Designed miniproteins, single chains, continued (3). Designs and how they scored, part 90

Each design is a single chain, and the fold is of that chain. pLDDT is the mean over its residues in the fold that is shown.

## One batch from the design tools (miniprotein)

Design m11112
Fold by ESMFold2-Fast:
Parts: C-alpha cells; sequence; structure tokens
Structure m11112 (fold): chain A 95 residues (1-95)
C-alpha cells in the first residue's frame, strides 16, 4: 500500500507539471498511471482495515482530472490533480 501510494503521488506530480505546461497527452498518461497505483493502494488498504473513503475521494479526483484533460481543460485538470495529491498524502500518513 505505501509503495503504491508513493508511486501514485509521483505520477500525480508528473501529471500536474505536464498539464501546467500544456502537454495534455503526457499529463493524461501520468494521470492514468496514478489511478492504476491508487487502485492497487486502495485494495491493499482495504485488506489492512483502513478507511477506503479517502481512497475513493482520491480516485474520483483522478477520474475528473482525466475527464478535464480529455476536454482540454488544463485549469480544471490541475485543480483535480492537486486535490487527488492531498487525499493520497492523507492516506499515506495513516500507513
Amino acid sequence: AKEELLKALEYVEKAIEAARAGDFESALKHAVKAAEYATLAGIEALEEGLDEKKVREAMEHLRKAIEALNAGDGESAVEHLEEAKKKLEEILKEL
């Protein structure tokens, strides 16, 4: 769970940088990778008896970021990626 959360955070940070640069193709690829690692972390956190609500909130923000990137809305994408990062950091503190 912790290693997967750290990978999810790494890819969220890369997605934020790419989105701010207007590179929505790279931002989308990084956001998808972040979602994959967050999903793995969520499954492991659930097995460890941790609150999955924060994982669901992080995943929802990643979903909205991906949707915004596909629509070419970089401002909305960055906002949702930053919210996903905050939720992932909160989960990491509980591990």
Scores: mean pLDDT 81

Design m11113
Fold by ESMFold2-Fast:
Order: structure tokens, then sequence, then C-alpha cells
Structure m11113 (fold): chain A 58 residues (1-58)
């Protein structure tokens, strides 16, 4: 669900765990295919944060 995807992304960001970050990124990309409006902006912000952290860890 949308709420589960957001919660998963927030947990991955907090943990900075590479595997969880990659899983969360995939879930957010799938949700972005169907979500619009204000919730889409939140998913895009979470995706950008995860991509920033992944680039930092490489």
Amino acid sequence: SLDAAIAGAEAAIASRDLTLLRVALHELEEMLKTVSGEKRARLEALKAEIERILAELE
C-alpha cells in the first residue's frame, strides 16, 4: 500500500541500510506509476533522498 511504501522508505532512510534503501527505491518507483497529486510529491521527495544516500554510500 501507499502508507506501507512511505513507512518502508522512512525506515530505510533512518537505518541507512543499503539493501533496505534499494528495496524502498524499487517500491517507490512502482508506486509513482499510479500515484498523483500531493502524495506523488511526497514519494518523489523520498525517492530523491534515497538516491542521495545511495550515491553518498558509493
Scores: mean pLDDT 82

Design m11114
Fold by ESMFold2-Fast:
Structure m11114 (fold): chain A 68 residues (1-68)
Amino acid sequence: MPSEVQQLGARLTELIENRAPLEEIEREARALVDALSRQHNLSPEERAELTAMAVALARQELARALAA
């Protein structure tokens, strides 16, 4: 079966490609970071940093998709 990380990653990609609401994209990006953090035993501080980065990247990709 696909891993939780693979499923969340695929869903995030689908949301961005379908120009889903930013709130949905941000929610899935946070869920993906949470799953990755569990797999890699990241600290709460590391999770917060990775979450901020993932949300910023998701916003950038959505902006690119909307501009195309």
Scores: mean pLDDT 75

Design m11115
Fold by ESMFold2-Fast:
Structure m11115 (fold): chain A 69 residues (1-69)
Amino acid sequence: SILDIKDPEERIKAIKETVEEVKRQLKLNPAQGLVLKRIALVEFRKMSKDPDPKVRKAAEEAIKELEKL
């Protein structure tokens, strides 16, 4: 889980990588991509409450990006 990553910068990196993976899966296998999108949105909503303000901002931006898909 991204929440298990102790370094805030590595959590931000994992958020961005997860967004890109959801985008790839939506193109290759839309059914699997939709499942990953739902899982990612739940995870990112938890991270919007993260103690680090940079992680919160990255999570909020990732949620907006995924909601456009």
Scores: mean pLDDT 85

Design m11116
Fold by ESMFold2-Fast:
Structure m11116 (fold): chain A 70 residues (1-70)
Amino acid sequence: SRAEQLVKEFEGELKRVEEAIERNAPEHIRLLLVISAGGSLVVMERNPEVPKEVVEEYEKRFEELRKKVL
């Protein structure tokens, strides 16, 4: 489904942020990856087929990663 594709794409973006932090990538790269992931989160939040509990869990994971970059 489209909802499953959006979740998979967002998980991939979160993984890229996590890997960039682990590799101690340059700050501007980490910032760009967080901005990209934030945009994908908004798209996922706007899809009514994605369960609310799934959205809330990903919002928490995103905020924890954002705090590590900013």
Scores: mean pLDDT 85

Design m11117
Fold by ESMFold2-Fast:
Parts: C-alpha cells; structure tokens; sequence
Structure m11117 (fold): chain A 69 residues (1-69)
C-alpha cells in the first residue's frame, strides 16, 4: 500500500503536512523505490535546512521532482 508506506516514511518528519502523503499517493503512481527515493531526498533537504537554520517549505511539486516526476 503506497499510502501506508508514504505515511510511515514521513512519520518522523514534522515538516510534512498530514495531508501530503494522501495527495501524493492519489496523484502519482509511485513504486516502492520512488517512495524511498523521495523520503531519502526529503530527509537530506530537512537536514540541510536545519543545519542552515532555514524553514523548509514542502510542496507537492518538490516531492514530485524528488520522485523524478
């Protein structure tokens, strides 16, 4: 279940809006590999922005780009 995988991967990231996993699962046909790639890139972005003291704005467009869509 893509939605369950997305929810689990994003559960430790408070920056991700609660509705975003549902929207992403609805609009994109993501493989498990793409979900893991998105989670990896998102965690890298979160770590970088926390290090720089910047607010990370997570959008559907950003996640789609991370998935290669």
Amino acid sequence: DTLELLRREFADLPEVPAELPERLAREFDLSAGQVRAVARRLRESVATNRRLGRELVITEELLAAMAGL
Scores: mean pLDDT 72

Design m11118
Fold by ESMFold2-Fast:
Structure m11118 (fold): chain A 79 residues (1-79)
Amino acid sequence: MYSALVTVEFPESTSEEAISEAAFALHALPGVTRVRVEGHTLTVTVSAKNEEELKKAVEEVKKLAESYGGKVVSVEPIK
């Protein structure tokens, strides 16, 4: 199994409710196993069966995060 940590940052003007809605929506995505909220930063753990599926899952996280006004600032592979 392949896993990655995706870090998403939201503008300081983003409400706590909007961040919570984004976190909930991200957690509903296939392959997302954990979403951690720390202020205006979300850390999303994504897992997949192979690298191609992991890449697709990361792209879906990025698209959804951006739809809520977030920016993906890092993607870190987990061993």
Scores: mean pLDDT 82

Design m11119
Fold by ESMFold2-Fast:
Structure m11119 (fold): chain A 62 residues (1-62)
Amino acid sequence: DDEASRLIAEAFGHLDEADAAYQKGDKETALEHYERSLELARQAGSDAVAKTAERKIEELKA
């Protein structure tokens, strides 16, 4: 079992939940899910997914 692939899948799940919360105007819930996605992406060693989550967090805090 590829642990990194599992963590990346979880990270994408949290990105989807964060995007849904953001679309509803729930920025606090969106931030929590983006931060969880970033943590999982970093654990998986996925720079691409981590950068995506970081960008979303910056946009939300702007």
Scores: mean pLDDT 84

Design m11120
Fold by ESMFold2-Fast:
Structure m11120 (fold): chain A 96 residues (1-96)
Amino acid sequence: STDKLNEARTYIKEGKYFKARVIIDDIIDDYENGKASVTDLDEAVLLEIEIGRIYEDKGEHGKVLLIRLKLLNINKKYGDKLSPETQKAIAKFLGR
């Protein structure tokens, strides 16, 4: 939902990446259970990529790996349903 997305964005701005990722995981779970739109999923994926870039910059290699695995799984299941912008963002983050 818009409220959960705004909450996740606020946590990212505050440097609370773990809390942001919990909310993002809730949005993805809501989508998988028919409780969130594909637009909510699309934006949640962009926020996951943003956190992934922050973890790369911080040298948090284990956390980057977890985000890479999450994005690979999402791309395999839902990549064709995501916006072209989000598809390109996933490809760039995963190295292509």
Scores: mean pLDDT 88

Design m11121
Fold by ESMFold2-Fast:
Structure m11121 (fold): chain A 88 residues (1-88)
Amino acid sequence: DEAREGARLGEEAAREKSPALEAARAGQRASEAGSRAEDPEDQAYAGRGGLLAGRQGVEQAENSLEAARGAGAAIGGIGEAFEAGAAV
């Protein structure tokens, strides 16, 4: 199932135990490879589903990274405030 494979790799990317964007894009490539299945009718459905799942996986990974960066920046600011307090 190309769509599920793309989504699964996107979820794995979001879990931070793998390079998030790389894993999501690997999922998209796997989904596109699956769309090259033998049956022409199956190729049509797999191609559409796989491409959408792969794109969603990439977007989810990118959104997770951006959210993590935002949270990291906020936590970094709090950390700097704590360090400033400790230095004073």
Scores: mean pLDDT 51

Design m11122
Fold by ESMFold2-Fast:
Structure m11122 (fold): chain A 110 residues (1-110)
Amino acid sequence: MEASFEEVVAHVERLLEEARRRGGDEEALELAREAIELAKETEDPEVRERLLIAAAGVAQSLALGRPREAALDALAAGLLGALNPDEHNVITRPRSLEEVRELIERVRER
């Protein structure tokens, strides 16, 4: 059964650290960690949920041995949902590490 938000965050952080130890993509893992930090600071419950799902998706993709692109896809989906719904109508999913990093900065500066 589910723990508090703080315990969920700690659990996702552990999954990311474990994925890194298994040789997962370090840059994708760092971007997922930044998403968790944004979730801790966010007052909006929907944004918080989207960011945690994004980070967990990275950990899950890497745990399955999937390439960076799959991890970035999962992260991008959560970040786009956190920014605003209107972007879903006109934005193509980012596939590069740089584009995902830009999305994280947009969420942070918003």
Scores: mean pLDDT 72

Design m11123
Fold by ESMFold2-Fast:
Structure m11123 (fold): chain A 108 residues (1-108)
Amino acid sequence: SLDELVKGAQTLLEVKSTEMSPEEALRLTLDHVFARVLGSPGVKEPIPKEYIEDVLVAIVRQALRLGVPRSVILREVRRLLDRLVEAGLLSEEEAREILERVERVLRE
């Protein structure tokens, strides 16, 4: 479910932030999101395309709570969205709309 995917992503970021810098934890969490959206063989819980925005917003809110700088969050989210477009998993328009949503969250 979306709620389980959101909770899983937030928990992963929180746990990783105890083992490494919050910036490194964010990057690894977003790499994990990419793999789950790609739906590679061996991924136990794929993320459906329609849930990407909500999962990313939840990760962004958690990264802010962990003290990751807004500029770092925006850079890492752009990197993920660029990779998803290059892989054919998102259109450029879908990626732009998700980025605009993330930018609004970062301005709160």
Scores: mean pLDDT 83

Design m11124
Fold by ESMFold2-Fast:
Structure m11124 (fold): chain A 82 residues (1-82)
Amino acid sequence: SALQERVVAAIEGALRLLELHGVDTSEVRVVLEEAKRAVEAGDFERAAELLREARERSTDPIAAYALGEVLRTVEAAREEAE
């Protein structure tokens, strides 16, 4: 769906942003990939929960920003799906 494509694009953009800034992405990458799988399954609520928890645990400001941007996109897609 267009909503799923939008969220997937946001996740891919976040991964690119983290790579460009040399952030250690190992843990954040796993969460973003898990969130992508949840979105592809239509589970936007699960994706939002994963991203919210990761953002709260993140001490890196760039990682926190990227996770927050993806979370906002997932929340917007979830509201549009209702």
Scores: mean pLDDT 79

Design m11125
Fold by ESMFold2-Fast:
Structure m11125 (fold): chain A 95 residues (1-95)
Amino acid sequence: SPFDELVEKLLQVLDAIIEVRPEVSERMEELRNRVLQSRTLDDVSQLRTLEEVIREVLDIIDDHPPTDPQQEQRLYDLISDVYDALLRFKDSLGS
């Protein structure tokens, strides 16, 4: 489903950030738990929760940018996948 695809892509981004910036791993784990808990929510609350997680992920990347250009490109590609999955999820909800 579009929701499951978005969850999968977000979890991939969280893992990629931990690899690049292990100092934020505890914060990433909190976000992972929030993503997993979204499965128990209604569609509107799922969208709100995942959009909030995406915002926090972007803030963390801005505060802790990767220093390696190849790691930066990989992370941006994964973020692009998240946005594509988010658009599909929104479309599935009639947005």
Scores: mean pLDDT 85

Design m11126
Fold by ESMFold2-Fast:
Structure m11126 (fold): chain A 87 residues (1-87)
Amino acid sequence: SELQQALEVLEKALEEEPYLAVLLDNVAVQQIFPKANEEEREQILNFVESLRDPELQKQFEQLPEEEKIQVQKRVNEKLDELHDQVE
């Protein structure tokens, strides 16, 4: 199924880039993704792919823990906007 293929792509990205698993709230992603339509799933996957930039990863990893939490919050607020559109 298309959902299963999309989930495999997402899981692979999170496994290959551990920083993404830290940056993204995996629970929020897993809850939003199954409820999203095909267009919204593509938007989520494109958003995740944009975060795979090595320069963004290096910048994030160099941030103090408090600032990492703020960045994670902002990223997850973007996912919450997509969730609100699905409801």
Scores: mean pLDDT 69

Design m11127
Fold by ESMFold2-Fast:
Structure m11127 (fold): chain A 100 residues (1-100)
Amino acid sequence: MLDEELDKEVEEKLKKAKSLEEKSKIIAEGVNETARRRLEEVIARTREEAAANFGPEGQAAVERGIEAARERAEESGLVALGEVVQGVLEAKRIDAEAAA
């Protein structure tokens, strides 16, 4: 439902855009807004997965990624999702080092 409304908003803006540069900016903003709206769902899922799969240090790395994501969400939802991914990758690295 949220994605359908966003798609319609992007389509309406694209119809009003007169330049290729303006259209590219509208598409980029639409992608960032979609990512931003999904961020809390991704955070909730990531926390559940971290609690199931990682030790305390790995879980702490995921939480640092989530904190960074929330700080960056206003700038870019896509960058914010990237911060969550980096937290998960760091958690995997910590768990691998602990196993060695």
Scores: mean pLDDT 77

Design m11128
Fold by ESMFold2-Fast:
Structure m11128 (fold): chain A 68 residues (1-68)
Amino acid sequence: SEEVLEEMADEIYRKIREAVQAGKSREEIVLLAAKTIREFAEKYNLTEDEVNELARRAGEIIREVLAE
């Protein structure tokens, strides 16, 4: 559901925030986000559309957080 995708996006946001605070590079942050989405897709049997939507949201989060 949309609510579940929103909760997953929030967890991705928290992980990205922690990685930025830990001084990780943009490359490391992108890989972390991709790994997290992959783990969600496997654990919750996400559709291709749901995976693509999470990837889109993760990209927006990364851009916003790294923009300072």
Scores: mean pLDDT 84

Design m11129
Fold by ESMFold2-Fast:
Structure m11129 (fold): chain A 55 residues (1-55)
Amino acid sequence: EELEKQREAARKKVKELYRKFLEENGIDVEIPEDATEEEIRGIYAEALRKLKEES
């Protein structure tokens, strides 16, 4: 769709936000550039779970 660029920019912004949070908490996880918001949220939830279980 012609709105793909707008959605990509939005996902990139969300990815950057989550990346900063994860990095501040010492979590090194790679978030795909083309990941959907739902996938990014899933990765974030999994990273939080890992942090809590590993610590």
Scores: mean pLDDT 69

Design m11130
Fold by ESMFold2-Fast:
Structure m11130 (fold): chain A 64 residues (1-64)
Amino acid sequence: DMDKLIEELAKLTEKYLAQVKALEEAGADRATRVAFRRKMLDEIVPVSLELARKRQEEKAKELG
């Protein structure tokens, strides 16, 4: 469901942004922050790609 993917992406993004802020406030070193942001992107990018794919599927159904 596209709506559920949008909701999951929003929640995941807010969660990771809050965690990044917490790491910066806690004074985590640069390497730790970079590793965390990489992990965050590894989680977010697949959801964004799946959302884009479902958007294309919906457009294809509208044209059929």
Scores: mean pLDDT 79

Design m11131
Fold by ESMFold2-Fast:
Structure m11131 (fold): chain A 79 residues (1-79)
Amino acid sequence: AELERYRRASAEELEAAHPKQFAITRIIGRQIRRLGDVIEESLRRLKEGAPREEQDKIIEEKSKELVKELKEYEKKEKE
């Protein structure tokens, strides 16, 4: 509990000092978590007998989508 509260307080202070750096870090973290969720769901479906080829395609398509969203964020930062 104390460690979690300490990390949260420290994160808030860093976000206040460096808001732009934290914005990009949060977006990257979000995309990584979303990809992880897709992989986990695909593994669950494979255990239920779903075709590997279909699951691989789903992961590949979602990975491309997440990369596209990151590139759009980069373009907005440059503009």
Scores: mean pLDDT 70

Design m11132
Fold by ESMFold2-Fast:
Structure m11132 (fold): chain A 74 residues (1-74)
Amino acid sequence: MPSPIEMLESVEEQWLGLAKSRKMPQEVIEELREEFRKVKEEIRRNKYSRDETIAELKRLSDWGMDLLEEAEKR
């Protein structure tokens, strides 16, 4: 069963892949990397449970959708 960090890294890889497939600017890719990096450090530092990690991944996915939508407009 994947650890919280493994779950986050899997979701990060999917989001980076999506951004690259959509030919997003490097700035957008770096914003994705930075937000996932911050959450990864919070999971490590605070020892998030699986449920807490799933809730944070849902927040990240919503944020990521908004980021890509905004980037596509500009």
Scores: mean pLDDT 81

Design m11133
Fold by ESMFold2-Fast:
Structure m11133 (fold): chain A 87 residues (1-87)
Amino acid sequence: SELFELLRDVVEGRISDEEAVERLVELTGDSREDAAALVRAVRASRPDDAVLEEIARIAEEEGLRAAAEAILDLEVDRALALMKEAI
């Protein structure tokens, strides 16, 4: 999907955050705020292709905000798992 390819370009550093936000707004019709939240979450998490495919599907079905929240939930789960391994 175009949305998956765009998010992959964000992870690989092939597109600027501003350009990614503009393209997401154009593709989905969602707000710039929601698009910026997704771009920030993707940049911070740098998910693999399998996770990006799932995030792209959530964005297409539930919107960019839901996709950003899904990435943040995954990061919380990963942080909790790492804390359990350390202790």
Scores: mean pLDDT 79

Design m11134
Fold by ESMFold2-Fast:
Structure m11134 (fold): chain A 68 residues (1-68)
Amino acid sequence: MDAIGEAMIRAMNNPTSVQEAENLVETLEKQGLDDAAEAARRAMERAPENSKAMDAVSAASRTIAEQE
């Protein structure tokens, strides 16, 4: 949880960052949250250049909430 929370906070503080979006996806994959990682990756790929990390966080958070 701590690693995922930290990655989400970094992405929220850098909402346009592709690197922070990719770091969030990788962190989710390493923690075994494959559905959340896939949702975040797809959101990042579809997002405008100015919201890559923010859209990734939103998709990951929604997917995690649906599974808990």
Scores: mean pLDDT 79

Design m11135
Fold by ESMFold2-Fast:
Structure m11135 (fold): chain A 72 residues (1-72)
Amino acid sequence: FKEALELFEKLQEELRKMARAEEISEEQVNRVKELEDELLKKLKELLSPAEFEALQSMRISDQYKYLKEKAE
C-alpha cells in the first residue's frame, strides 16, 4: 500500500501543477496517464475486484485516507 499511496500523492501533485499552469503540456498529460496506469495496476494487485470497485466509488479525500491508513 505504501507504493499505491506514493503514486496517488504524485498523481495529485501533477494534477495541481496542471491546474496552476498557464499552458498544459503534452509531457504533463503523459505523466498523469503514466501515474494513473501505475496506480490502477498496484491497486488491482492489492485489492479484490469488490474492494477496488468500492475504493473507486469513494470521494478523492476518502480514497487518500484509506490508502494512508493501509500504508501505515
Scores: mean pLDDT 76

Design m11136
Fold by ESMFold2-Fast:
Structure m11136 (fold): chain A 80 residues (1-80)
Amino acid sequence: MLATLSPLERAVLLTLGRHGPLTVAELAEILGVSPSNVSRAVRGLERRGLVRVETDAAGRRIVSLTPEGAALAAAILAAN
């Protein structure tokens, strides 16, 4: 169904699968990439229906897995 995830999209998905909901800033720190690169990967995953983004009271963008994203992350983590 999902043709191909970029390496960063896959890394974001798996990181959320391991850690639960994270801000864009936390994802950037964990993955060692810029927040702008994380935002682009998150947008790609959101367009695929794999993540949701909510803004908290402090203006931070919190990224969480959808049920579809959680299922895919769990399958990849179990296989790899």
Scores: mean pLDDT 81

Design m11137
Fold by ESMFold2-Fast:
Structure m11137 (fold): chain A 88 residues (1-88)
Amino acid sequence: MEKLIEETEKAVKLLLENKDDIEKTKEEIKRLVRLAYELEKLGTREALIAAASGYVGVIYALVQGKVDGKGEEISEALKEASEEAEKE
């Protein structure tokens, strides 16, 4: 669990640091969604809070992308990531 929380924090940081690189932003969104799905499976309070924080990072990227005119690309990445996480 602690390792999944650390990976989530690192992914959020990379998402914020690479906001101008749409491909890296999409990769970190996919990683955050996967990590959130894994954390939700653990079902502990700490894991659920970490999953929620990961999703807040994704929402922030989505909002930022919309003001920068890249909202569609980020929304598509989120949809693809959610569909992929549900299959595994």
Scores: mean pLDDT 74

Design m11138
Fold by ESMFold2-Fast:
Structure m11138 (fold): chain A 65 residues (1-65)
Amino acid sequence: GGGAAGAASGYEMAKGAKTEEGKKAALEASRNGLLGRDARPDLIKAGELMGEKGKKAAEEGAQAS
């Protein structure tokens, strides 16, 4: 999948994160995207940690990846 799209989505989620755990998970997804790895599982996991808005952002990012 598109590593750049996954990286961008993870970074956007990190900027909106309300907790350090959510921010860390979103940055991990962004890092995996930058490395050309499938960021979809990490984006979904970050969304679960950030609540409903984070989950929606993660699903949108996963579809773009």
Scores: mean pLDDT 65

Design m11139
Fold by ESMFold2-Fast:
Structure m11139 (fold): chain A 101 residues (1-101)
Amino acid sequence: VEEEVKKIVTDAVKKFEQGEREALREGLRAGDPELMRKRSEEIAKQVGEELGKKLAELAKRYGVDPKTLLEIARKHLEELGVRPKTLEIFMEAAEKAIEKA
Protein backbone atom coordinates (compact mmCIF):
# COMPACT_ATOMS: atom_id res chain seq x y z
CA VAL A 1 0.00 0.00 0.00
CA GLU A 2 2.90 2.40 0.73
CA GLU A 3 4.18 2.14 -2.88
CA GLU A 4 0.70 3.03 -4.18
CA VAL A 5 0.54 6.04 -1.80
CA LYS A 6 3.98 7.13 -3.05
CA LYS A 7 2.77 6.96 -6.67
CA ILE A 8 -0.36 9.00 -5.85
CA VAL A 9 1.80 11.59 -4.03
CA THR A 10 4.35 11.77 -6.87
CA ASP A 11 1.57 12.30 -9.43
CA ALA A 12 -0.02 15.00 -7.22
CA VAL A 13 3.29 16.89 -6.91
CA LYS A 14 3.84 16.79 -10.69
CA LYS A 15 0.30 18.10 -11.26
CA PHE A 16 0.87 20.91 -8.76
CA GLU A 17 4.21 21.86 -10.38
CA GLN A 18 2.54 22.07 -13.80
CA GLY A 19 -0.28 24.21 -12.38
CA GLU A 20 2.20 26.46 -10.55
CA ARG A 21 4.07 27.08 -13.82
CA GLU A 22 0.76 28.02 -15.50
CA ALA A 23 -0.13 30.33 -12.58
CA LEU A 24 3.28 32.02 -12.87
CA ARG A 25 2.75 32.53 -16.61
CA GLU A 26 -0.70 34.07 -15.97
CA GLY A 27 0.63 36.36 -13.24
CA LEU A 28 3.53 37.55 -15.39
CA ARG A 29 1.19 38.18 -18.34
CA ALA A 30 -1.16 40.24 -16.12
CA GLY A 31 1.70 41.96 -14.25
CA ASP A 32 0.08 40.84 -10.99
CA PRO A 33 2.13 38.74 -8.51
CA GLU A 34 -0.95 38.49 -6.25
CA LEU A 35 -2.85 36.72 -9.06
CA MET A 36 -0.02 34.17 -9.33
CA ARG A 37 -0.15 33.56 -5.57
CA LYS A 38 -3.96 33.12 -5.55
CA ARG A 39 -3.87 30.75 -8.54
CA SER A 40 -1.06 28.72 -6.97
CA GLU A 41 -3.03 28.34 -3.72
CA GLU A 42 -6.20 27.36 -5.67
CA ILE A 43 -4.21 24.69 -7.51
CA ALA A 44 -2.67 23.40 -4.26
CA LYS A 45 -6.17 23.08 -2.76
CA GLN A 46 -7.52 21.26 -5.85
CA VAL A 47 -4.54 18.88 -5.92
CA GLY A 48 -4.93 18.24 -2.18
CA GLU A 49 -8.63 17.43 -2.60
CA GLU A 50 -7.84 14.97 -5.41
CA LEU A 51 -5.07 13.43 -3.27
CA GLY A 52 -7.53 12.94 -0.40
CA LYS A 53 -10.13 11.30 -2.65
CA LYS A 54 -7.54 8.88 -4.09
CA LEU A 55 -6.28 8.01 -0.61
CA ALA A 56 -9.87 7.39 0.58
CA GLU A 57 -10.47 5.03 -2.37
CA LEU A 58 -7.19 3.20 -1.70
CA ALA A 59 -8.04 2.92 2.03
CA LYS A 60 -11.46 1.43 1.21
CA ARG A 61 -9.85 -1.07 -1.20
CA TYR A 62 -7.34 -2.26 1.43
CA GLY A 63 -9.64 -1.95 4.46
CA VAL A 64 -7.32 0.51 6.26
CA ASP A 65 -7.84 3.87 7.96
CA PRO A 66 -7.51 6.68 5.37
CA LYS A 67 -5.77 8.82 8.05
CA THR A 68 -2.96 6.25 8.16
CA LEU A 69 -2.48 6.66 4.39
CA LEU A 70 -2.58 10.44 4.82
CA GLU A 71 0.34 10.19 7.31
CA ILE A 72 2.31 8.08 4.80
CA ALA A 73 1.49 10.67 2.10
CA ARG A 74 2.78 13.52 4.32
CA LYS A 75 6.10 11.69 4.77
CA HIS A 76 6.51 11.24 1.00
CA LEU A 77 5.54 14.89 0.31
CA GLU A 78 8.25 15.98 2.76
CA GLU A 79 10.79 13.64 1.10
CA LEU A 80 9.97 15.23 -2.29
CA GLY A 81 10.82 18.66 -0.83
CA VAL A 82 7.35 20.19 -0.94
CA ARG A 83 7.46 23.61 0.76
CA PRO A 84 5.85 23.77 4.26
CA LYS A 85 3.05 26.18 3.20
CA THR A 86 2.11 24.05 0.17
CA LEU A 87 2.34 20.88 2.29
CA GLU A 88 -0.15 22.28 4.82
CA ILE A 89 -2.60 23.32 2.06
CA PHE A 90 -2.34 19.80 0.53
CA MET A 91 -2.90 18.10 3.89
CA GLU A 92 -5.83 20.30 4.95
CA ALA A 93 -7.60 19.82 1.59
CA ALA A 94 -6.89 16.06 1.58
CA GLU A 95 -8.19 15.62 5.15
CA LYS A 96 -11.42 17.51 4.32
CA ALA A 97 -11.90 15.38 1.17
CA ILE A 98 -11.45 12.19 3.24
CA GLU A 99 -14.05 13.42 5.79
CA LYS A 100 -16.56 14.04 2.96
CA ALA A 101 -15.98 10.59 1.45
Scores: mean pLDDT 80

Design m11140
Fold by ESMFold2-Fast:
Structure m11140 (fold): chain A 87 residues (1-87)
Amino acid sequence: MLSESEEAARLTAAELLVVAAEITLELVEKGLLSREQAIEELTSEIEALRAAIAELDTLADREGAARLRERLRAALARLEAKKAELE
């Protein structure tokens, strides 16, 4: 089972990924990235979010983990929808 410090680190990393996804979406929506750059950034963020969601599934019993997983899934859905629009 994961230690409290390892669980806290994973939760913090996942929170930062949600913030990064929101920033990437803002840059794409404002047209600050080329189509190619936007697709590359969205692809990278999608892969990172999928990995984080899978990792957080091991923390199902942790306070806040369920809410964070929902936020990650919501961010993932927004990134996937935006990438589909650009492809």
Scores: mean pLDDT 78

Design m11141
Fold by ESMFold2-Fast:
Structure m11141 (fold): chain A 62 residues (1-62)
Amino acid sequence: STRAFLEELFRDLRALVDQLLAQGRSSQEIAEAVRAYAESRLGPEFAESTQEAVLDWLAQQA
């Protein structure tokens, strides 16, 4: 189902962000990786919005 797909996608995105943070990657590197992942799963129209949301979240953590 669409809901199950989105739940898995958000879990995978959070795991990716957490892994890259643990590796000491910069916010820009994390945003670029998240953009690429979103583009591969949802298509290019969602990549920019997902990147912006992650950058906003990372700014709140700083």
Scores: mean pLDDT 78

Design m11142
Fold by ESMFold2-Fast:
Structure m11142 (fold): chain A 74 residues (1-74)
Amino acid sequence: MTEEDVRQAAFEIAALMVAAGLSEDEAWEVLNRNYEAMGLPPFDRSKITPEQLEEARRRVERALAGSRDGAAAL
């Protein structure tokens, strides 16, 4: 996986935790189910550091603050 793939996975986990109110374990289950549905192998949790997850949470918060009427229907 590229550095961008790792950052994107961290962002998806953070989005599930912040926007959907999921626990970290539940967020990982959703991410891996999405990967399975896309024909991708499960993501290696050890590739995302706590610092990367915190950065991702800040990015999600900024995206939500900038999207007053943006439906997160992705």
Scores: mean pLDDT 74

Design m11143
Fold by ESMFold2-Fast:
Structure m11143 (fold): chain A 93 residues (1-93)
Amino acid sequence: SRQQAQDYVDQGRRYLDQGRIGQASYYAMQAAQLDPQIAIPVIEEIADRYDSQGYYDAASYLYGRASRLYRSLGDFDRARRYDRRSRRLRRQS
């Protein structure tokens, strides 16, 4: 449900604020299973944080997930952009 997805997003943001990025990622992915649209912004924030810290494998994984979620919503332009970013970071890992 959207309410349960929002609870997972809120939990993920709390962990992100604490610097517990792996736990934030777990809850963001749980939200994505329930509601892709509500989960995408927090997944993007977590991916950007991993990227900025040089954790390219983790960032690549989450950008890949964002790409798939955008595709499921019919946003093929953003899906392609995140797929390219995911592949680029994978090569740096």
Scores: mean pLDDT 89

Design m11144
Fold by ESMFold2-Fast:
Structure m11144 (fold): chain A 66 residues (1-66)
Amino acid sequence: GMSPEQLAAARERWASLSDEKRQILLDIGAKLRRMGDALQRLIEEVKKDPSEEVRKELLEKVAAEL
């Protein structure tokens, strides 16, 4: 997670940004969250069946979602 120092630096940078740049960062953040959710689903499915075939199929499905 973010350290207090990283959070403070992020807030300072956020305050200095234009509204346009803030919207871009929010969109990037939303995309990163979707990628994290897709990876978490992959991990849970691999735990159920850790075979190489299933891993390959799930990676292709996750890549299609991103």
Scores: mean pLDDT 72

Design m11145
Fold by ESMFold2-Fast:
Structure m11145 (fold): chain A 65 residues (1-65)
Amino acid sequence: LPVVEVTVPRELLEQVAQAVAATPGVTEVRVDEERGRITVTARDEDALRAALEAAAEVVREHARA
């Protein structure tokens, strides 16, 4: 199963974890609050890509103007 680890600002950790967990084909989400990391396991590469896009959208929405 494809796995990716994403570094996320702590204030966005819950929002990113929720968005990723809501992505179809995501099988496991692990949150490391101390290191600001989320580990995502997906059924296939397409599901993993969709999860990463969801995470990126949360980060973009919060980006400083």
Scores: mean pLDDT 79

Design m11146
Fold by ESMFold2-Fast:
Structure m11146 (fold): chain A 73 residues (1-73)
Amino acid sequence: MEFTQEAIEKLRALTKKILKEVDDPEAQKRIEEIYEDAVELLKKYASDIQRVVNIYAAASLRLIGVLLDSELK
């Protein structure tokens, strides 16, 4: 449970940083949806450390992907 809580807190911090860099409302909505979906999955699979790690990694990459896409014009 502690690893899952730390993963959620780190993902929240990353999400807040990315939201400050993204001005597009549609991109902000996608970022929030990615975070909410990831938190739900992390809580659902909290007892499966391997899944928690995989969900955290995948969500982090997806959040960074939205940021990078917003800078490519």
Scores: mean pLDDT 81

Design m11147
Fold by ESMFold2-Fast:
Structure m11147 (fold): chain A 107 residues (1-107)
Amino acid sequence: SARELGEELIKTLKEAIDLIKKNFDPNDEEVKMIITALNYVIEEIKKAMEEGDLEGLVKAARRAVQVLTLAIEYAKKKNLPEDVIKQLETLRSKVEEILARLEELAA
């Protein structure tokens, strides 16, 4: 269901925020912007779920992929450990799978 996918999406994004907080430089303004953007996407998902807005949920999932891509590019640019980069790529893949299932429901 769309609600279950929205809940999985929130869980995945919270895992991404925890990973970023643990491994990224907390004093870097780019890191603060990434965390702020992920929290904003979580709020958009919650609102879309409360309103039953499937199109809004798809749009929020697309934004989640975009923000996670920025986090991965940041990690690569800063030469963070390969395990951290791989974990972020795994979380982005999970979001992309959720997005595909949401798009099927919206069709």
Scores: mean pLDDT 90

